Designed miniproteins, single chains, continued (3). Designs and how they scored, part 17

Each design is a single chain, and the fold is of that chain. pLDDT is the mean over its residues in the fold that is shown.

## One batch from the design tools (miniprotein)

Design m8555
Fold by ESMFold2-Fast:
Structure m8555 (fold): chain A 73 residues (1-73)
Amino acid sequence: MKIVAEARKGPDGKWIVKVYVDGKLIGSGEADTLEGARFLALVMAEGAAKKYGFSKPKLVEETEDRVVYEAEK
């Protein structure tokens, strides 16, 4: 029982954000910057956490090309 919101920088420099609940993709989005990707990943993770009754998301990874937020139930 886990939410994962993962943002990854593509080869074109665009960031793709995906949010999963228990391994199922429930949403996605795009960002142009690391800051935008981080914000979008957090907002999507928080929305999923509220909807499915999870704890507040925590930042678990941040690198130049990847950002991950997770929440547990």
Scores: mean pLDDT 85

Design m8556
Fold by ESMFold2-Fast:
Structure m8556 (fold): chain A 73 residues (1-73)
Amino acid sequence: MDEAVRRAEERGREVMRALLTDPEALNRLLGIDTTGKSYEEILEDLLKALGADESTEASRETAERLARRIHEM
């Protein structure tokens, strides 16, 4: 396995765990007004809310997964 990919996946799991254990981070994320927004706009807002200054693959995948789920609503 690619070590870089594996580390990115581990980082993504840590970000997800942090969101689940930090009600403030979840409230900020859920406080994003997604009504009438496109998938791209929701993804942008999620990346900002997650504080993803480091554009890692795992962070992007986490944001994409959450944006897709929110967009489906």
Scores: mean pLDDT 59

Design m8557
Fold by ESMFold2-Fast:
Structure m8557 (fold): chain A 67 residues (1-67)
Amino acid sequence: GAMEKEKREEIAKLLASGAVYHETGLEAKEVEVLEIGDTSAVAKAVSEKGTYKVTISAEEGVKVEKI
């Protein structure tokens, strides 16, 4: 079914926050969605250890990269 862009953005923020917590053991203080697609998203997450780029895709899963 058609999913509203705002709902997809909220899910992307939750996934990005969880991915940063899984990789670093720290809660993300701020999460910004930079790009949102039907099966992919890119988010920026800020934590005490620095800033992270989170790439989410149906094909390759979740990738966390420190920027």
Scores: mean pLDDT 78

Design m8558
Fold by ESMFold2-Fast:
Structure m8558 (fold): chain A 78 residues (1-78)
Amino acid sequence: MEVEVKVTAVITTPSGTITEEKVIKLPGPDTPENRGLMFGAVLKFYLEAVAKAKQLGGSVEITMEYDGKKEVVATRKA
């Protein structure tokens, strides 16, 4: 099975809403090391979205979709 994660950040600001989306794929064979790299990219996306929301004086909701399951993984206010 192809292993991938779809991450979506919805950043709400006083001036409007910004939506950013990224599909992160397993970088090679399905190994613990490569799974770690994939989830490291998810964490980087999260941290960048939170920093952007804080800079804009807004809030962010981050949703992760993995193996056909969609979950809200973080909500932060700036």
Scores: mean pLDDT 73

Design m8559
Fold by ESMFold2-Fast:
Structure m8559 (fold): chain A 77 residues (1-77)
Amino acid sequence: MVVETDGNRATSKVTPEQIANAKELILIGDSGTLDSAAAANANPDAKITLINKDPNVPQPLIERADEAYIGDPEEIL
């Protein structure tokens, strides 16, 4: 499941239930409709790939992520 937090990009609105039941989460950015940290905390068993443009990502979120990339999502993906 892809959860994009960039408020300028129209992504499918995901429900808390979809997040909680996902096997894999790809979290993009730190703004928009969903907080990446909140999404990661809602599903502790999912494989998490974090792609964040802001280098000031909270350490617990980086530690929770199975893969973490800091940079432009368009260039990473």
Scores: mean pLDDT 60

Design m8560
Fold by ESMFold2-Fast:
Structure m8560 (fold): chain A 101 residues (1-101)
Amino acid sequence: MEYKYPSLNKILEQAEELLEKLREALEKGDKEAAEKALLELETLVGVTLIIAGLGKLLNDPELAKEALEVAREIRERTLEVLRENNEPELLEKAERELRLS
């Protein structure tokens, strides 16, 4: 999905690169690389939620809505990669750390 704000599309592109790194690390059994990619995805979700908060503060409801949608998409795709690679411990961590509160 392409969003109105170029910064959100760039965040989504970065998320796709990190998701690929996560997949490769899990396929190789490289736990350290997988945990690093997951931490970077968690950071990216956090930054996107800050953008959503700024959209609300600046009375830009469209920015707030699209940023929250991008954060949800990154979360859902991350959890799906972990489920597909049978990583229950990392999945449980990601479910806690990728909260969209």
Scores: mean pLDDT 83

Design m8561
Fold by ESMFold2-Fast:
Structure m8561 (fold): chain A 89 residues (1-89)
Amino acid sequence: SLPALTPAQQLALAVVEAAVRPGYEAIAAGRSNEEAIRAALAAVRELAARTGDPAARLAAEGLELLLAGKREEANRLLAEAEAEVLARL
């Protein structure tokens, strides 16, 4: 049996799912990389608005910067979001 997850761990996994699944599904459907990033951004923005989760907020800001072509700034925020998620798991 899987171990019971804390609410903080459940939110961390929800951030991963929001950041990865919509983007992956867009690519699998033959959508562009930009459409995949927009799909991920929509999902993490909704999660951030609903939960106030810090990793979701960082992921949303990072993906917005990525769409704006600010790759180095985006990569820093996305790395910070990943570290925040991994710290709970």
Scores: mean pLDDT 86

Design m8562
Fold by ESMFold2-Fast:
Structure m8562 (fold): chain A 97 residues (1-97)
Amino acid sequence: MIDEKEVALALAEIFLAIGKWDEERGNYEGAADSYKKAVELLEKHGIPYPEAYLNLGKAYARLGKLDEAKKWYQKAIEVGKDNPEIVEEAKKLLEEL
């Protein structure tokens, strides 16, 4: 059977890869758009993926959208409770805002 969550996760990972590709080229607006699409898919299907929130926050910070960056870093901490590496990075990035 095709698992809707498995398909959503695969599509979200594709959007995360596109966002990273755009970010590496300095296209932070494109990166934010792709990361947001990944986050929307993950949230719709109840899939915890704290790295997606962290990457979205980083893209918004690069765009100077500091309030949005703060929101997504806080979400990365909330969702990433069992991932100390992501929580530590998100906390550090919040202190740098």
Scores: mean pLDDT 86

Design m8563
Fold by ESMFold2-Fast:
Structure m8563 (fold): chain A 84 residues (1-84)
Amino acid sequence: MKEELFKEIVEYLDKLAEEGAISEEEAEEAKKELEEALDTASLEQLQAALDEAILELYKHGSEELKEKIKEKAEKALERRKEAA
């Protein structure tokens, strides 16, 4: 479901900005680009965008956040390896 993926990506973009991995302006622009692409992007493209956001947050997030999202980050990494 595209709307659920969109909401999850937005949540991860907000967390990336909160952790200082990206600026608030960068998160806002990414959300706009995602919203513009929502009707035309495939589910696979949205999932890939979510996976990138999860992996970036895992890489740059706080230790507490890394622990909370570890399983999601591992699944995102597995999907990227399968796509390669």
Scores: mean pLDDT 77

Design m8564
Fold by ESMFold2-Fast:
Structure m8564 (fold): chain A 83 residues (1-83)
Amino acid sequence: MMSRDQVVDAVAARLRAAADADGTITRDQAVAIVEATLRALGQFSDAQVAAVVAALRRRMTGDRHTVSQVVNAVARTLADLGL
């Protein structure tokens, strides 16, 4: 299985590729990319992916975020859920 750090790195790479030139991304795009990435990695159940998505939506209160802010939110969410 991939480590949490490897999962976070995979998410960061996809967020970076989708971000605007200034390194920002909308909350809805960021959440969708995280969901798609976790599903593509194949090591998380549907329930675990849904829990991460719900926790991220609650943590990300603004409409637009930097890639670094999203990556930090993902890392904390995975840690909080024991993933």
Scores: mean pLDDT 85

Design m8565
Fold by ESMFold2-Fast:
Structure m8565 (fold): chain A 75 residues (1-75)
Amino acid sequence: MVEEVLAALSPSDSDEEIREKLIELGFSEEVAEEAVKARREYREELLKKGLSEESAEMAAVAVGAFKAVQLEKEA
């Protein structure tokens, strides 16, 4: 599951593109929005710590993907 999500998502995708891709994969709008929020918050935290945009985006997209899969299992 998480591997399929990671294969569909790109670090360069916007929050809106990540949201749409998660919905296309069958996640609910609520799960997709929470995953996007987790991605955005983690990216901002890494940028504040001085990481490059590329490194922050790569780590953040992975966190978003894991969050979506976790929330889907809890629903």
Scores: mean pLDDT 80

Design m8566
Fold by ESMFold2-Fast:
Structure m8566 (fold): chain A 69 residues (1-69)
Amino acid sequence: GPNQEKAAEAARKAAGESGIATAEQVEKGVLDSGAATKEQAEGAGKLAELLGGRVSAAQAADIARLSAE
């Protein structure tokens, strides 16, 4: 839905030009999107940590979509 896509775009932007986002950047990006709850944003950050704490822009977007559901 629109909220999932907003969260995903914010997570992709968090990766910036490097194309890599940290767990903290994924959490902040999802939270700052305004399309996810604090708990959903924290869940996105924890999932990124489980994947090694650094994820690609595409992985960050997928994590954000799953967390915003």
Scores: mean pLDDT 79

Design m8567
Fold by ESMFold2-Fast:
Structure m8567 (fold): chain A 63 residues (1-63)
Amino acid sequence: MKEELEKAARELTLESVGSSLDEFNKKVEETAKELGVSVEEVEKAISRYGLENLDELAALTPP
């Protein structure tokens, strides 16, 4: 379960690049339902991934 949540958080973080806010929010909601967790848990996992991989994420979206 934890590995699936972490994988989903990674995919959602990368998906935010080029996705609309509405599309991203729907994907977060769907992922939470698929994994049987709350939207809050998915958001926490995304935040954790972002903090741990800030350098990698910065390299994907250079200004």
Scores: mean pLDDT 70

Design m8568
Fold by ESMFold2-Fast:
Structure m8568 (fold): chain A 72 residues (1-72)
Amino acid sequence: MLKEIAEILGVPESLVQLAYSLFLSGVSADKIMEILSKLYPQEQVEKIRVFIEALEETGDVKEALEIVKKKS
């Protein structure tokens, strides 16, 4: 799943893994974006925003993947 999301968004799998780990730890979407922006280029962080927002809305990585597919 996370590798598929990384391929669709054109970002490193490590970025998607970190975002998902922070989400599972109860970190909010806004805070995840703030943390990622300190570690990764802004272009990559902007691309993953759709996934992080979808995770916050759905609470489910499978539903978030479907949203990413539709918005990409």
Scores: mean pLDDT 83

Design m8569
Fold by ESMFold2-Fast:
Structure m8569 (fold): chain A 80 residues (1-80)
Amino acid sequence: MTDEELLEKVDELMRRYDEELRRALENNASIEEVRRITEEYLKRLRELFEQAEDPRLKAYIAVEMGAIEFDTRIVIKKIE
């Protein structure tokens, strides 16, 4: 897989994460459900991070992983 193909997969994964999290929250998902969703997407992003060869792409993936971790923290705080 090329870095260009990896970037496309990262973007698709982030789009699916946003959609899945939004749907879960609209359906009153529990904190445990939110954690499972975020853990699944973080795992997939880590796999893409390990495959990436360009340091800039690795940095981009790391930023997206950080965004998911931050979102999870904020969402959990709001759900209680």
Scores: mean pLDDT 83

Design m8570
Fold by ESMFold2-Fast:
Structure m8570 (fold): chain A 68 residues (1-68)
Amino acid sequence: MSEVDRLEREILALYLEILESGDEAAAEKARQILTETSKQLKTAKTDEEKARILRETKERLQEVLAAV
């Protein structure tokens, strides 16, 4: 499994945990973060750039989950 694939799985798991929390504000914040990430990934040309973007996204989602 690549680092990109691993990070994508970890991000999906965090997003699901945020949704399961029932906190609508946290869910909306997570959706905004993922929308920004999707836009950044469209401009990324290398796996290194994608991994960096996904790593930053993971950290932002962890902060959202920690605030629930």
Scores: mean pLDDT 86

Design m8571
Fold by ESMFold2-Fast:
Structure m8571 (fold): chain A 108 residues (1-108)
Amino acid sequence: KEQLILQAELYAMEGNRLFKQKKYEEAIKYYERALELYTEALGEDNPNVARALANIGDVYEAQKKYEEALEYYQKAYDIYVKDAGEDNPAAKKVQKKIDELKKKIEAL
């Protein structure tokens, strides 16, 4: 499990690097690999899984793919709420992103 978590962290870090370089498709692939490894090591409802989902949402939002970003943020939100409730700072942060995206979609 510890080895899988370390590998997931390295994939997530590479995803972050690629995202900063605006290599969006590659960033998503690395975040998806991190998501897979976190899910295997820690289970589907783990906060690290939610973080990887939120990272994928961030990439879709940067691409202005707001519906796709909303889907990933909603998945992340649901996990954060299961983990620590609606008042969890991570859940609140993702909820704010969901609210902002809904306003952008309404403006289209």
Scores: mean pLDDT 88

Design m8572
Fold by ESMFold2-Fast:
Structure m8572 (fold): chain A 100 residues (1-100)
Amino acid sequence: DERLELLERIAELWEQLKNSKTPEEADKVLEEIIELARELGEQSLVDALERYLELVELGKKLKLDDEKAKELQDEIIDALAAFVDELERLRKELEELKNK
């Protein structure tokens, strides 16, 4: 029951993240997702989200040349894809649990 409830909450937060109108709303939702991922013991999701957030923060702090800015942007896209893949994995687990 607890795992099912936490997975449902993560799925709800993922929908809220997609519907976020401001960066501040998105950041709050991401903080809730990482905390729930930690409660679930889903280290791969925690690591993927922390990697994405670290790269986004790095991009804000650095004044990069065009080539290095492109490389960082590509890394951010890859980190986002890894984070989304972890969320999709948990969504599939949720669907399987709900069909039992």
Scores: mean pLDDT 80

Design m8573
Fold by ESMFold2-Fast:
Structure m8573 (fold): chain A 79 residues (1-79)
Amino acid sequence: DIIEKAVEEIRKLGEELVELAEKVGASPEVIEKIREKGEEIVAETKEKLSKLTSNEEIEKVAEEAKRKLAAESMKLIEE
């Protein structure tokens, strides 16, 4: 299932971003915010993906979600 794979990739990225934050010495508060952002983006994206019928559109939405998660997580680490 392409949707399940897309959601899994977003979750995996979220986990990798948490590990990165821990390695650079981010506070527990920042780490929790990254986890929360990951869960929000997964939930929002899963909802959007369930309405799509095109594999191309599913892949595009998943890539946009991954970019958003990375950008927001990096902002949290930098602040």
Scores: mean pLDDT 81

Design m8574
Fold by ESMFold2-Fast:
Structure m8574 (fold): chain A 95 residues (1-95)
Amino acid sequence: KVKLVTIEVSNKSYEEFKKAEEEAKKAMEFGKKNKGTKVIILAIGETAGMALGVKRAAEKYAKELGVKEATFYAGSKSSKESLEKAEAGVKAALA
């Protein structure tokens, strides 16, 4: 079983980033409750820093909650190559 969670974050406000962190936490809580399910996080930000921030939050929650079957990808809308690479990683993880 696989669960893909796509988290988009805008750099327009701190509240948007907080919502993205909350979505990351919910995804990891799902992984904790559903042991044996692979959780895939795709964090998409306006900037690389925002995307990486959400990815790091998800990684921290995975460690804190003991979610071992989780993979994390970050892509930036400011870099087509970054976004395409992240999406390709997700596609490979879903196979």
Scores: mean pLDDT 82

Design m8575
Fold by ESMFold2-Fast:
Structure m8575 (fold): chain A 76 residues (1-76)
Amino acid sequence: SEIREQREKVVEAALSKIKKKEDQEIFEEAVERVEEGADPKEVVEWIEKRVKDLLTKNFLLGLVGTVVEYKEEERA
């Protein structure tokens, strides 16, 4: 699937922009939850509980939101 390949490239590009290992692990777990069919709202709440820094939180939420959009298009 072209959308799936594009999503995988987005995840790889996002990981390359995340400099801290702990933030990379949070992003990877959030992506895994999205791929397993978790509700996007629950994934957002999960990130909000783990990430206290506003800049990092908004950055990770933006990246995960992009992955969610690709996943939703792949299902259509």
Scores: mean pLDDT 80

Design m8576
Fold by ESMFold2-Fast:
Structure m8576 (fold): chain A 100 residues (1-100)
Amino acid sequence: AAKEAAERMLKKLEEFKKKALEAGKWSKEEQEEIIAKQAEELKKLQEELGKTVSQEVANAAGEAIFLVGRGAGLIRDGNVEEGEKLMDEGIELFREAAEK
């Protein structure tokens, strides 16, 4: 069901946030690799989501991926507060779109 695909996307966005916050224990190179892998997994989930949901929900997923990725980059660069806030904004944006 479309709801199951949306729930899977939301869980992956939350997982990306958790991994980004843990990134402080890794080298900058390892953090970049983790961010890249998470972004690729999210793109694949977005492609699967787009087959089952409205274009509006699929677009919200793309925007959430962008915001979460940017937030992870900020955390990597030492701006943890701003990065976490941006990731939360992206996750909430997708959650609201998926609930409509």
Scores: mean pLDDT 80

Design m8577
Fold by ESMFold2-Fast:
Structure m8577 (fold): chain A 76 residues (1-76)
Amino acid sequence: MERELAFQRGVIAAWEAIRNGVDVESVKRVVRGHLLAQGREDLAEAIVEGMDYAVELYEKDPERFERLAEELRRAL
């Protein structure tokens, strides 16, 4: 449950980074570092997986990526 939410937040974070022209790897580093500092290694891994999934989906099917990101953003 927490891991699934972290994954979904990772997808949204990557989407916002792409949309705003921000380097996704920089956002990944900051978010991962913050969670690791809190002792939340499992959530750090889940959010990074979500970000990586989002980047791959954006490259393969940007229309599907936009729909998924908008749905998740409205749900969270």
Scores: mean pLDDT 80

Design m8578
Fold by ESMFold2-Fast:
Structure m8578 (fold): chain A 57 residues (1-57)
Amino acid sequence: GVAAAQAIGEGLRAGLSNEEILARVEREQALTPEQRERILTGDVKELEDLGVELAIA
């Protein structure tokens, strides 16, 4: 949802680690194993793309 997408955007702007961004997103909504791995291993572009997907879901 929008709150999880916002957590990704705020985390990226703050320069947080992938692990910290994952923790914040999981506070907002449950993630699939594939979504969790995308956050843990993804670059900035991948995290931005996932944020868009979560916002429109």
Scores: mean pLDDT 87

Design m8579
Fold by ESMFold2-Fast:
Structure m8579 (fold): chain A 80 residues (1-80)
Amino acid sequence: SSEEELKKLLEKMKEGAKKIADEALKRGLSPELAVELVEGSLEMAYETLKVFAKDWSEEQKEEFEKEVKKILEEVRKYAE
């Protein structure tokens, strides 16, 4: 279902965000730059998904935005 697809997508985005942050930190980049890389990646993904989210309910869109913000906050905490 589209709801199951959304859940899988959010999980992959969260995993990807943490991997980007971890790789940046391993390469000696600042925590601030690691967060900026994740923010850019999430923004690109969100803009792309809005094109495909035409059929999503208002509730699904709000839940998606909430989870994306949560992922970003977790990465900021992780990178610090």
Scores: mean pLDDT 75

Design m8580
Fold by ESMFold2-Fast:
Structure m8580 (fold): chain A 99 residues (1-99)
Amino acid sequence: SEIDKLLKEIEEIFQEIVKIAGEVSDEVKAETERLMQEVLEILKDDSAPFYQKLARLMAVNTEVVLKLLQAGKKDLADRVTELFNKLHKLIVKLEELKR
């Protein structure tokens, strides 16, 4: 189904973001994985309005990118920013299909 394909693509992007964070350090990887889990938890919360889900995604995007920039890894920060932009589009499309 279209929903199953989107969920798989979302999961693959989550894994890639965590992998990129792991290129910096184990600490940055662990913090990024924790933040990505916060996104997954709110996405699964049917009581949370869609705009709160997007707000959490944007907050996590900002925090992860900032951690990479503070580590001097602008190239990794740019790659992660592109992945979060793709993730945003997929989450919007997923919500539209569940409507």
Scores: mean pLDDT 84

Design m8581
Fold by ESMFold2-Fast:
Structure m8581 (fold): chain A 94 residues (1-94)
Amino acid sequence: SMGDELLEKVLKELGELSREAAEAAEAGDYETAKRLLDEMVRLTEEAFNDPRLSEEQKELVLLAGGSALQDLADEFPELREYALERLRHLLSLL
């Protein structure tokens, strides 16, 4: 379905943004990493407000985005507060 194709696209893009953020953080480029975290939040919010996704699919996107932010916070101390602030924002959408 169109919803399933959109979900797959969003989850793949979210995974790529998370990977790029981790690569930037490993390189010490925390400005780029933080910008990518903001893009992950924007993508997650856009998907959550997209009428083509079911409520269950929207919850899956929020879970995926939240988990990625938590993983980055756990791996990179310099991103911890920034990532956790964004995670709290996403959780407020529930």
Scores: mean pLDDT 90

Design m8582
Fold by ESMFold2-Fast:
Structure m8582 (fold): chain A 80 residues (1-80)
Amino acid sequence: MKSPVEQIKELVEEFLKEKDPEKRKAIFHQIQTLLLIAGNFEGKLDEFQKLINKLEEAYRKGDFEKVKEIVDEAIKLLES
């Protein structure tokens, strides 16, 4: 019932605020799953797979500002 874009935005805020590594990882996986589902419905699966690969790399490096930038890019693709 909530739009996927609204859910993703809420999850990103929780991700950036979360200090527990295990909980942060769970939120990150929810973001990835939701982006893949939304990208598939838009017929942009290839573009979203590339974005998810970038997200995973940024997350592994601990670059959470970059994670937010990539999610914002993905949201723009969903709103286009």
Scores: mean pLDDT 82

Design m8583
Fold by ESMFold2-Fast:
Structure m8583 (fold): chain A 100 residues (1-100)
Amino acid sequence: SEEEELEREVERLIASLPAFKEYYESHKAELTEEQKKQYEQMVQGVELAKAAKEKASAEALKEAYEKALEGDEEGRVKALALALRASYEALKEVEKEFEK
């Protein structure tokens, strides 16, 4: 189901958070302003997703996503998790260019 798949992806993003922060700190001077902003948004979103996961069940995350689609500020956590996955994949392509 979409909820189960999203929950697993959120768990993967949370587990990867220390590596994301280390990459950002190590490559900060080499990143464009847009890439820096994307990393900051990714870190903030993952931290919010982690807090929501600690406090809420899968049902609560689903409700937050539905509310986010209605423009609810508190409901944006799940929508951020989906957006962060796409941003992370884009940033990994940049990382491959740097590290080869």
Scores: mean pLDDT 60

Design m8584
Fold by ESMFold2-Fast:
Structure m8584 (fold): chain A 82 residues (1-82)
Amino acid sequence: IEEKVEKLREELTEALKDEENAEVMVEAAVAAVRYGLENGLSPEEIIELVREELERLAKRGVVSEENAKKAKAAAERVIRKL
């Protein structure tokens, strides 16, 4: 679990390095993936959790909707390779 979570953190940090509030999006995605892996969720279920958390951040004005979509796409690619 920790190895997969660290790989996700590294790849998302690189993918989002130039985006405002990148750290907030990375931590939200990492938390969702960690929860999913600890609870035996499928990759598809984990991707849905990441999507929901990033959309929640955008709705609350913490990150832009555009940046949330970019983070979601990047997380989906990494999760499918785990």
Scores: mean pLDDT 77

Design m8585
Fold by ESMFold2-Fast:
Structure m8585 (fold): chain A 79 residues (1-79)
Amino acid sequence: MESVKLLEEAGRYAEEKGDDFTASHLYMVAGILKSSGFEAPEIVKKYAEEIKKALDEGDFEKARETLLKLIKELDEKAE
């Protein structure tokens, strides 16, 4: 599943940047998508890029806010 791989990659990136909160939640979302079979690679890619950018800037609050927006958009589209 491409969405799962993108989320796991973003989670690992957050972990490497020291944001364990964002990393743990990205891994959790990846697990949920894997269990449901739900695919949204374009949405995941967009938000993963924004999260990575916020982490590169050291803005952990923005990374977490972007993560919450990702979760909301996935929930709204997952039926």
Scores: mean pLDDT 82

Design m8586
Fold by ESMFold2-Fast:
Structure m8586 (fold): chain A 92 residues (1-92)
Amino acid sequence: MEAFRERLKEALMTKFGLEPEEADEVIEEAEREAERLEREDSEEALRRLEEEYKKLLEENKDDEKAFKRAAGIAQVTIAILAERYREREARR
């Protein structure tokens, strides 16, 4: 298992109170979202991420569990994008 993925799972469990299975699902969803965003213009992708994050926060105010899950997906997506950016730069 990759140390980076293990750290993300632990953070989701400790900071957002997710069960291990829920944390795995959040990471999988975030990985798919990161792949989608990487295929697009990076500035446009970041702008859409900000808009989606704001919308998720507003729509899930009344459901604490849904709010934590949505926030977790957004944070993990950003972390994955940052890590993949570092990997690409290291290849130069």
Scores: mean pLDDT 70

Design m8587
Fold by ESMFold2-Fast:
Structure m8587 (fold): chain A 110 residues (1-110)
Amino acid sequence: SNEENIKKAKEFLEQAKKALEAGDYDTAMEYIRKAGEYLRKADLTSPEVLELRAELHELIAKLYEKQGNFEEAASAYRDAARIYETLGDVEKAEHYRQKAEELLAKARAA
Protein backbone atom coordinates (compact mmCIF):
# COMPACT_ATOMS: atom_id res chain seq x y z
CA SER A 1 0.00 0.00 0.00
CA ASN A 2 1.03 3.64 -0.37
CA GLU A 3 1.09 4.09 3.43
CA GLU A 4 3.38 1.04 3.86
CA ASN A 5 5.74 2.34 1.14
CA ILE A 6 5.89 5.78 2.84
CA LYS A 7 6.52 4.17 6.27
CA LYS A 8 9.37 2.01 4.90
CA ALA A 9 10.92 4.99 3.07
CA LYS A 10 10.88 7.04 6.32
CA GLU A 11 12.48 4.16 8.27
CA PHE A 12 15.29 3.74 5.70
CA LEU A 13 15.89 7.53 5.45
CA GLU A 14 16.29 7.63 9.26
CA GLN A 15 18.77 4.71 9.15
CA ALA A 16 20.65 6.44 6.30
CA LYS A 17 20.96 9.65 8.40
CA LYS A 18 22.37 7.67 11.36
CA ALA A 19 24.87 5.80 9.15
CA LEU A 20 25.98 9.09 7.52
CA GLU A 21 26.52 10.71 10.96
CA ALA A 22 28.57 7.64 12.01
CA GLY A 23 30.77 7.94 8.88
CA ASP A 24 29.49 4.59 7.54
CA TYR A 25 29.09 5.78 3.95
CA ASP A 26 28.53 2.33 2.39
CA THR A 27 25.70 1.58 4.85
CA ALA A 28 24.24 5.08 4.31
CA MET A 29 24.17 4.54 0.52
CA GLU A 30 22.48 1.12 0.93
CA TYR A 31 19.70 2.66 3.08
CA ILE A 32 19.37 5.57 0.59
CA ARG A 33 18.91 3.01 -2.22
CA LYS A 34 16.22 1.14 -0.22
CA ALA A 35 14.38 4.37 0.64
CA GLY A 36 14.42 5.32 -3.06
CA GLU A 37 12.94 1.94 -4.02
CA TYR A 38 9.96 2.44 -1.67
CA LEU A 39 9.46 6.07 -2.76
CA ARG A 40 9.28 4.92 -6.42
CA LYS A 41 6.41 2.57 -5.43
CA ALA A 42 4.57 5.37 -3.58
CA ASP A 43 2.09 7.94 -4.98
CA LEU A 44 4.37 10.46 -6.73
CA THR A 45 1.59 13.11 -6.75
CA SER A 46 1.60 13.17 -2.92
CA PRO A 47 3.27 16.21 -1.26
CA GLU A 48 4.48 13.91 1.56
CA VAL A 49 6.19 11.63 -1.00
CA LEU A 50 7.74 14.67 -2.74
CA GLU A 51 9.06 15.92 0.64
CA LEU A 52 10.63 12.48 1.30
CA ARG A 53 12.16 12.45 -2.21
CA ALA A 54 13.70 15.88 -1.48
CA GLU A 55 15.15 14.48 1.80
CA LEU A 56 16.52 11.49 -0.17
CA HIS A 57 18.36 13.82 -2.57
CA GLU A 58 19.65 15.93 0.37
CA LEU A 59 21.14 12.76 1.93
CA ILE A 60 22.70 11.71 -1.40
CA ALA A 61 24.20 15.21 -1.69
CA LYS A 62 25.59 15.18 1.88
CA LEU A 63 27.06 11.70 1.34
CA TYR A 64 28.88 12.80 -1.85
CA GLU A 65 29.97 16.09 -0.21
CA LYS A 66 31.54 14.24 2.75
CA GLN A 67 33.47 12.03 0.29
CA GLY A 68 34.72 15.06 -1.73
CA ASN A 69 32.56 14.21 -4.77
CA PHE A 70 31.47 17.82 -5.24
CA GLU A 71 30.01 17.53 -8.78
CA GLU A 72 27.77 14.60 -7.75
CA ALA A 73 26.82 16.46 -4.54
CA ALA A 74 25.88 19.57 -6.58
CA SER A 75 23.70 17.46 -8.91
CA ALA A 76 21.86 15.92 -5.93
CA TYR A 77 21.30 19.34 -4.32
CA ARG A 78 19.84 20.58 -7.64
CA ASP A 79 17.45 17.59 -7.65
CA ALA A 80 16.35 18.51 -4.09
CA ALA A 81 15.93 22.20 -5.09
CA ARG A 82 13.72 21.25 -8.06
CA ILE A 83 11.43 19.17 -5.80
CA TYR A 84 11.17 22.01 -3.23
CA GLU A 85 10.26 24.39 -6.10
CA THR A 86 7.46 21.95 -7.10
CA LEU A 87 6.27 22.03 -3.45
CA GLY A 88 6.30 25.87 -3.47
CA ASP A 89 9.14 26.04 -0.91
CA VAL A 90 11.02 28.81 -2.71
CA GLU A 91 13.43 29.46 0.19
CA LYS A 92 14.63 25.83 0.36
CA ALA A 93 14.83 25.65 -3.45
CA GLU A 94 17.03 28.79 -3.57
CA HIS A 95 19.15 27.56 -0.64
CA TYR A 96 19.97 24.21 -2.32
CA ARG A 97 20.53 25.85 -5.72
CA GLN A 98 23.09 28.16 -4.06
CA LYS A 99 24.69 25.18 -2.26
CA ALA A 100 25.03 23.38 -5.62
CA GLU A 101 26.73 26.44 -7.21
CA GLU A 102 29.21 26.66 -4.30
CA LEU A 103 30.06 22.94 -4.63
CA LEU A 104 30.57 23.27 -8.41
CA ALA A 105 32.98 26.15 -7.69
CA LYS A 106 34.88 23.85 -5.28
CA ALA A 107 35.01 21.10 -7.94
CA ARG A 108 36.56 23.60 -10.40
CA ALA A 109 39.15 24.90 -7.90
CA ALA A 110 42.76 23.83 -8.51
Scores: mean pLDDT 88

Design m8588
Fold by ESMFold2-Fast:
Structure m8588 (fold): chain A 56 residues (1-56)
Amino acid sequence: AALSPAEAARARADLRRLAGEPDPSIPMSPISQRVLAGEPLDADDEALYRATVAAR
């Protein structure tokens, strides 16, 4: 299921904080990369992000 708007906002904040860490050699998922770049999550991206997190 998709994240609520509040949960998506918190996830974006958490990923933005993580962006302050040293960049690892392993690339992140496209969704995580866009969130770290400060891009907003729309409903489709939110659903994909949730599915990716649930899949590990």
Scores: mean pLDDT 56

Design m8589
Fold by ESMFold2-Fast:
Structure m8589 (fold): chain A 93 residues (1-93)
Amino acid sequence: SANEFLTWTVNALINLRDRLTAEQAEALVERIRPLAERARAGADIEEIKEGVIDIISEVLGLSREEIEKLANDREGANKIVRELANIELKPPP
């Protein structure tokens, strides 16, 4: 489903957050957005995932296998989300 694709893609981006500049993260989101729209329009999710892997590989130089591991790492993504929330809740130094 489109929701499965979005969750998979978001997990990859969250797990890559500490390896990305803000500009690289924004570029990835902008390049992936048309693929998310195609997925919602009923395109083959497996084909769309290939496109996402190609985009992330091109922007970051990561292998397909590494990207798939990051996209399927729900625990890693949840840990990063908690770490980001904790940073936001910390009083300024």
Scores: mean pLDDT 70

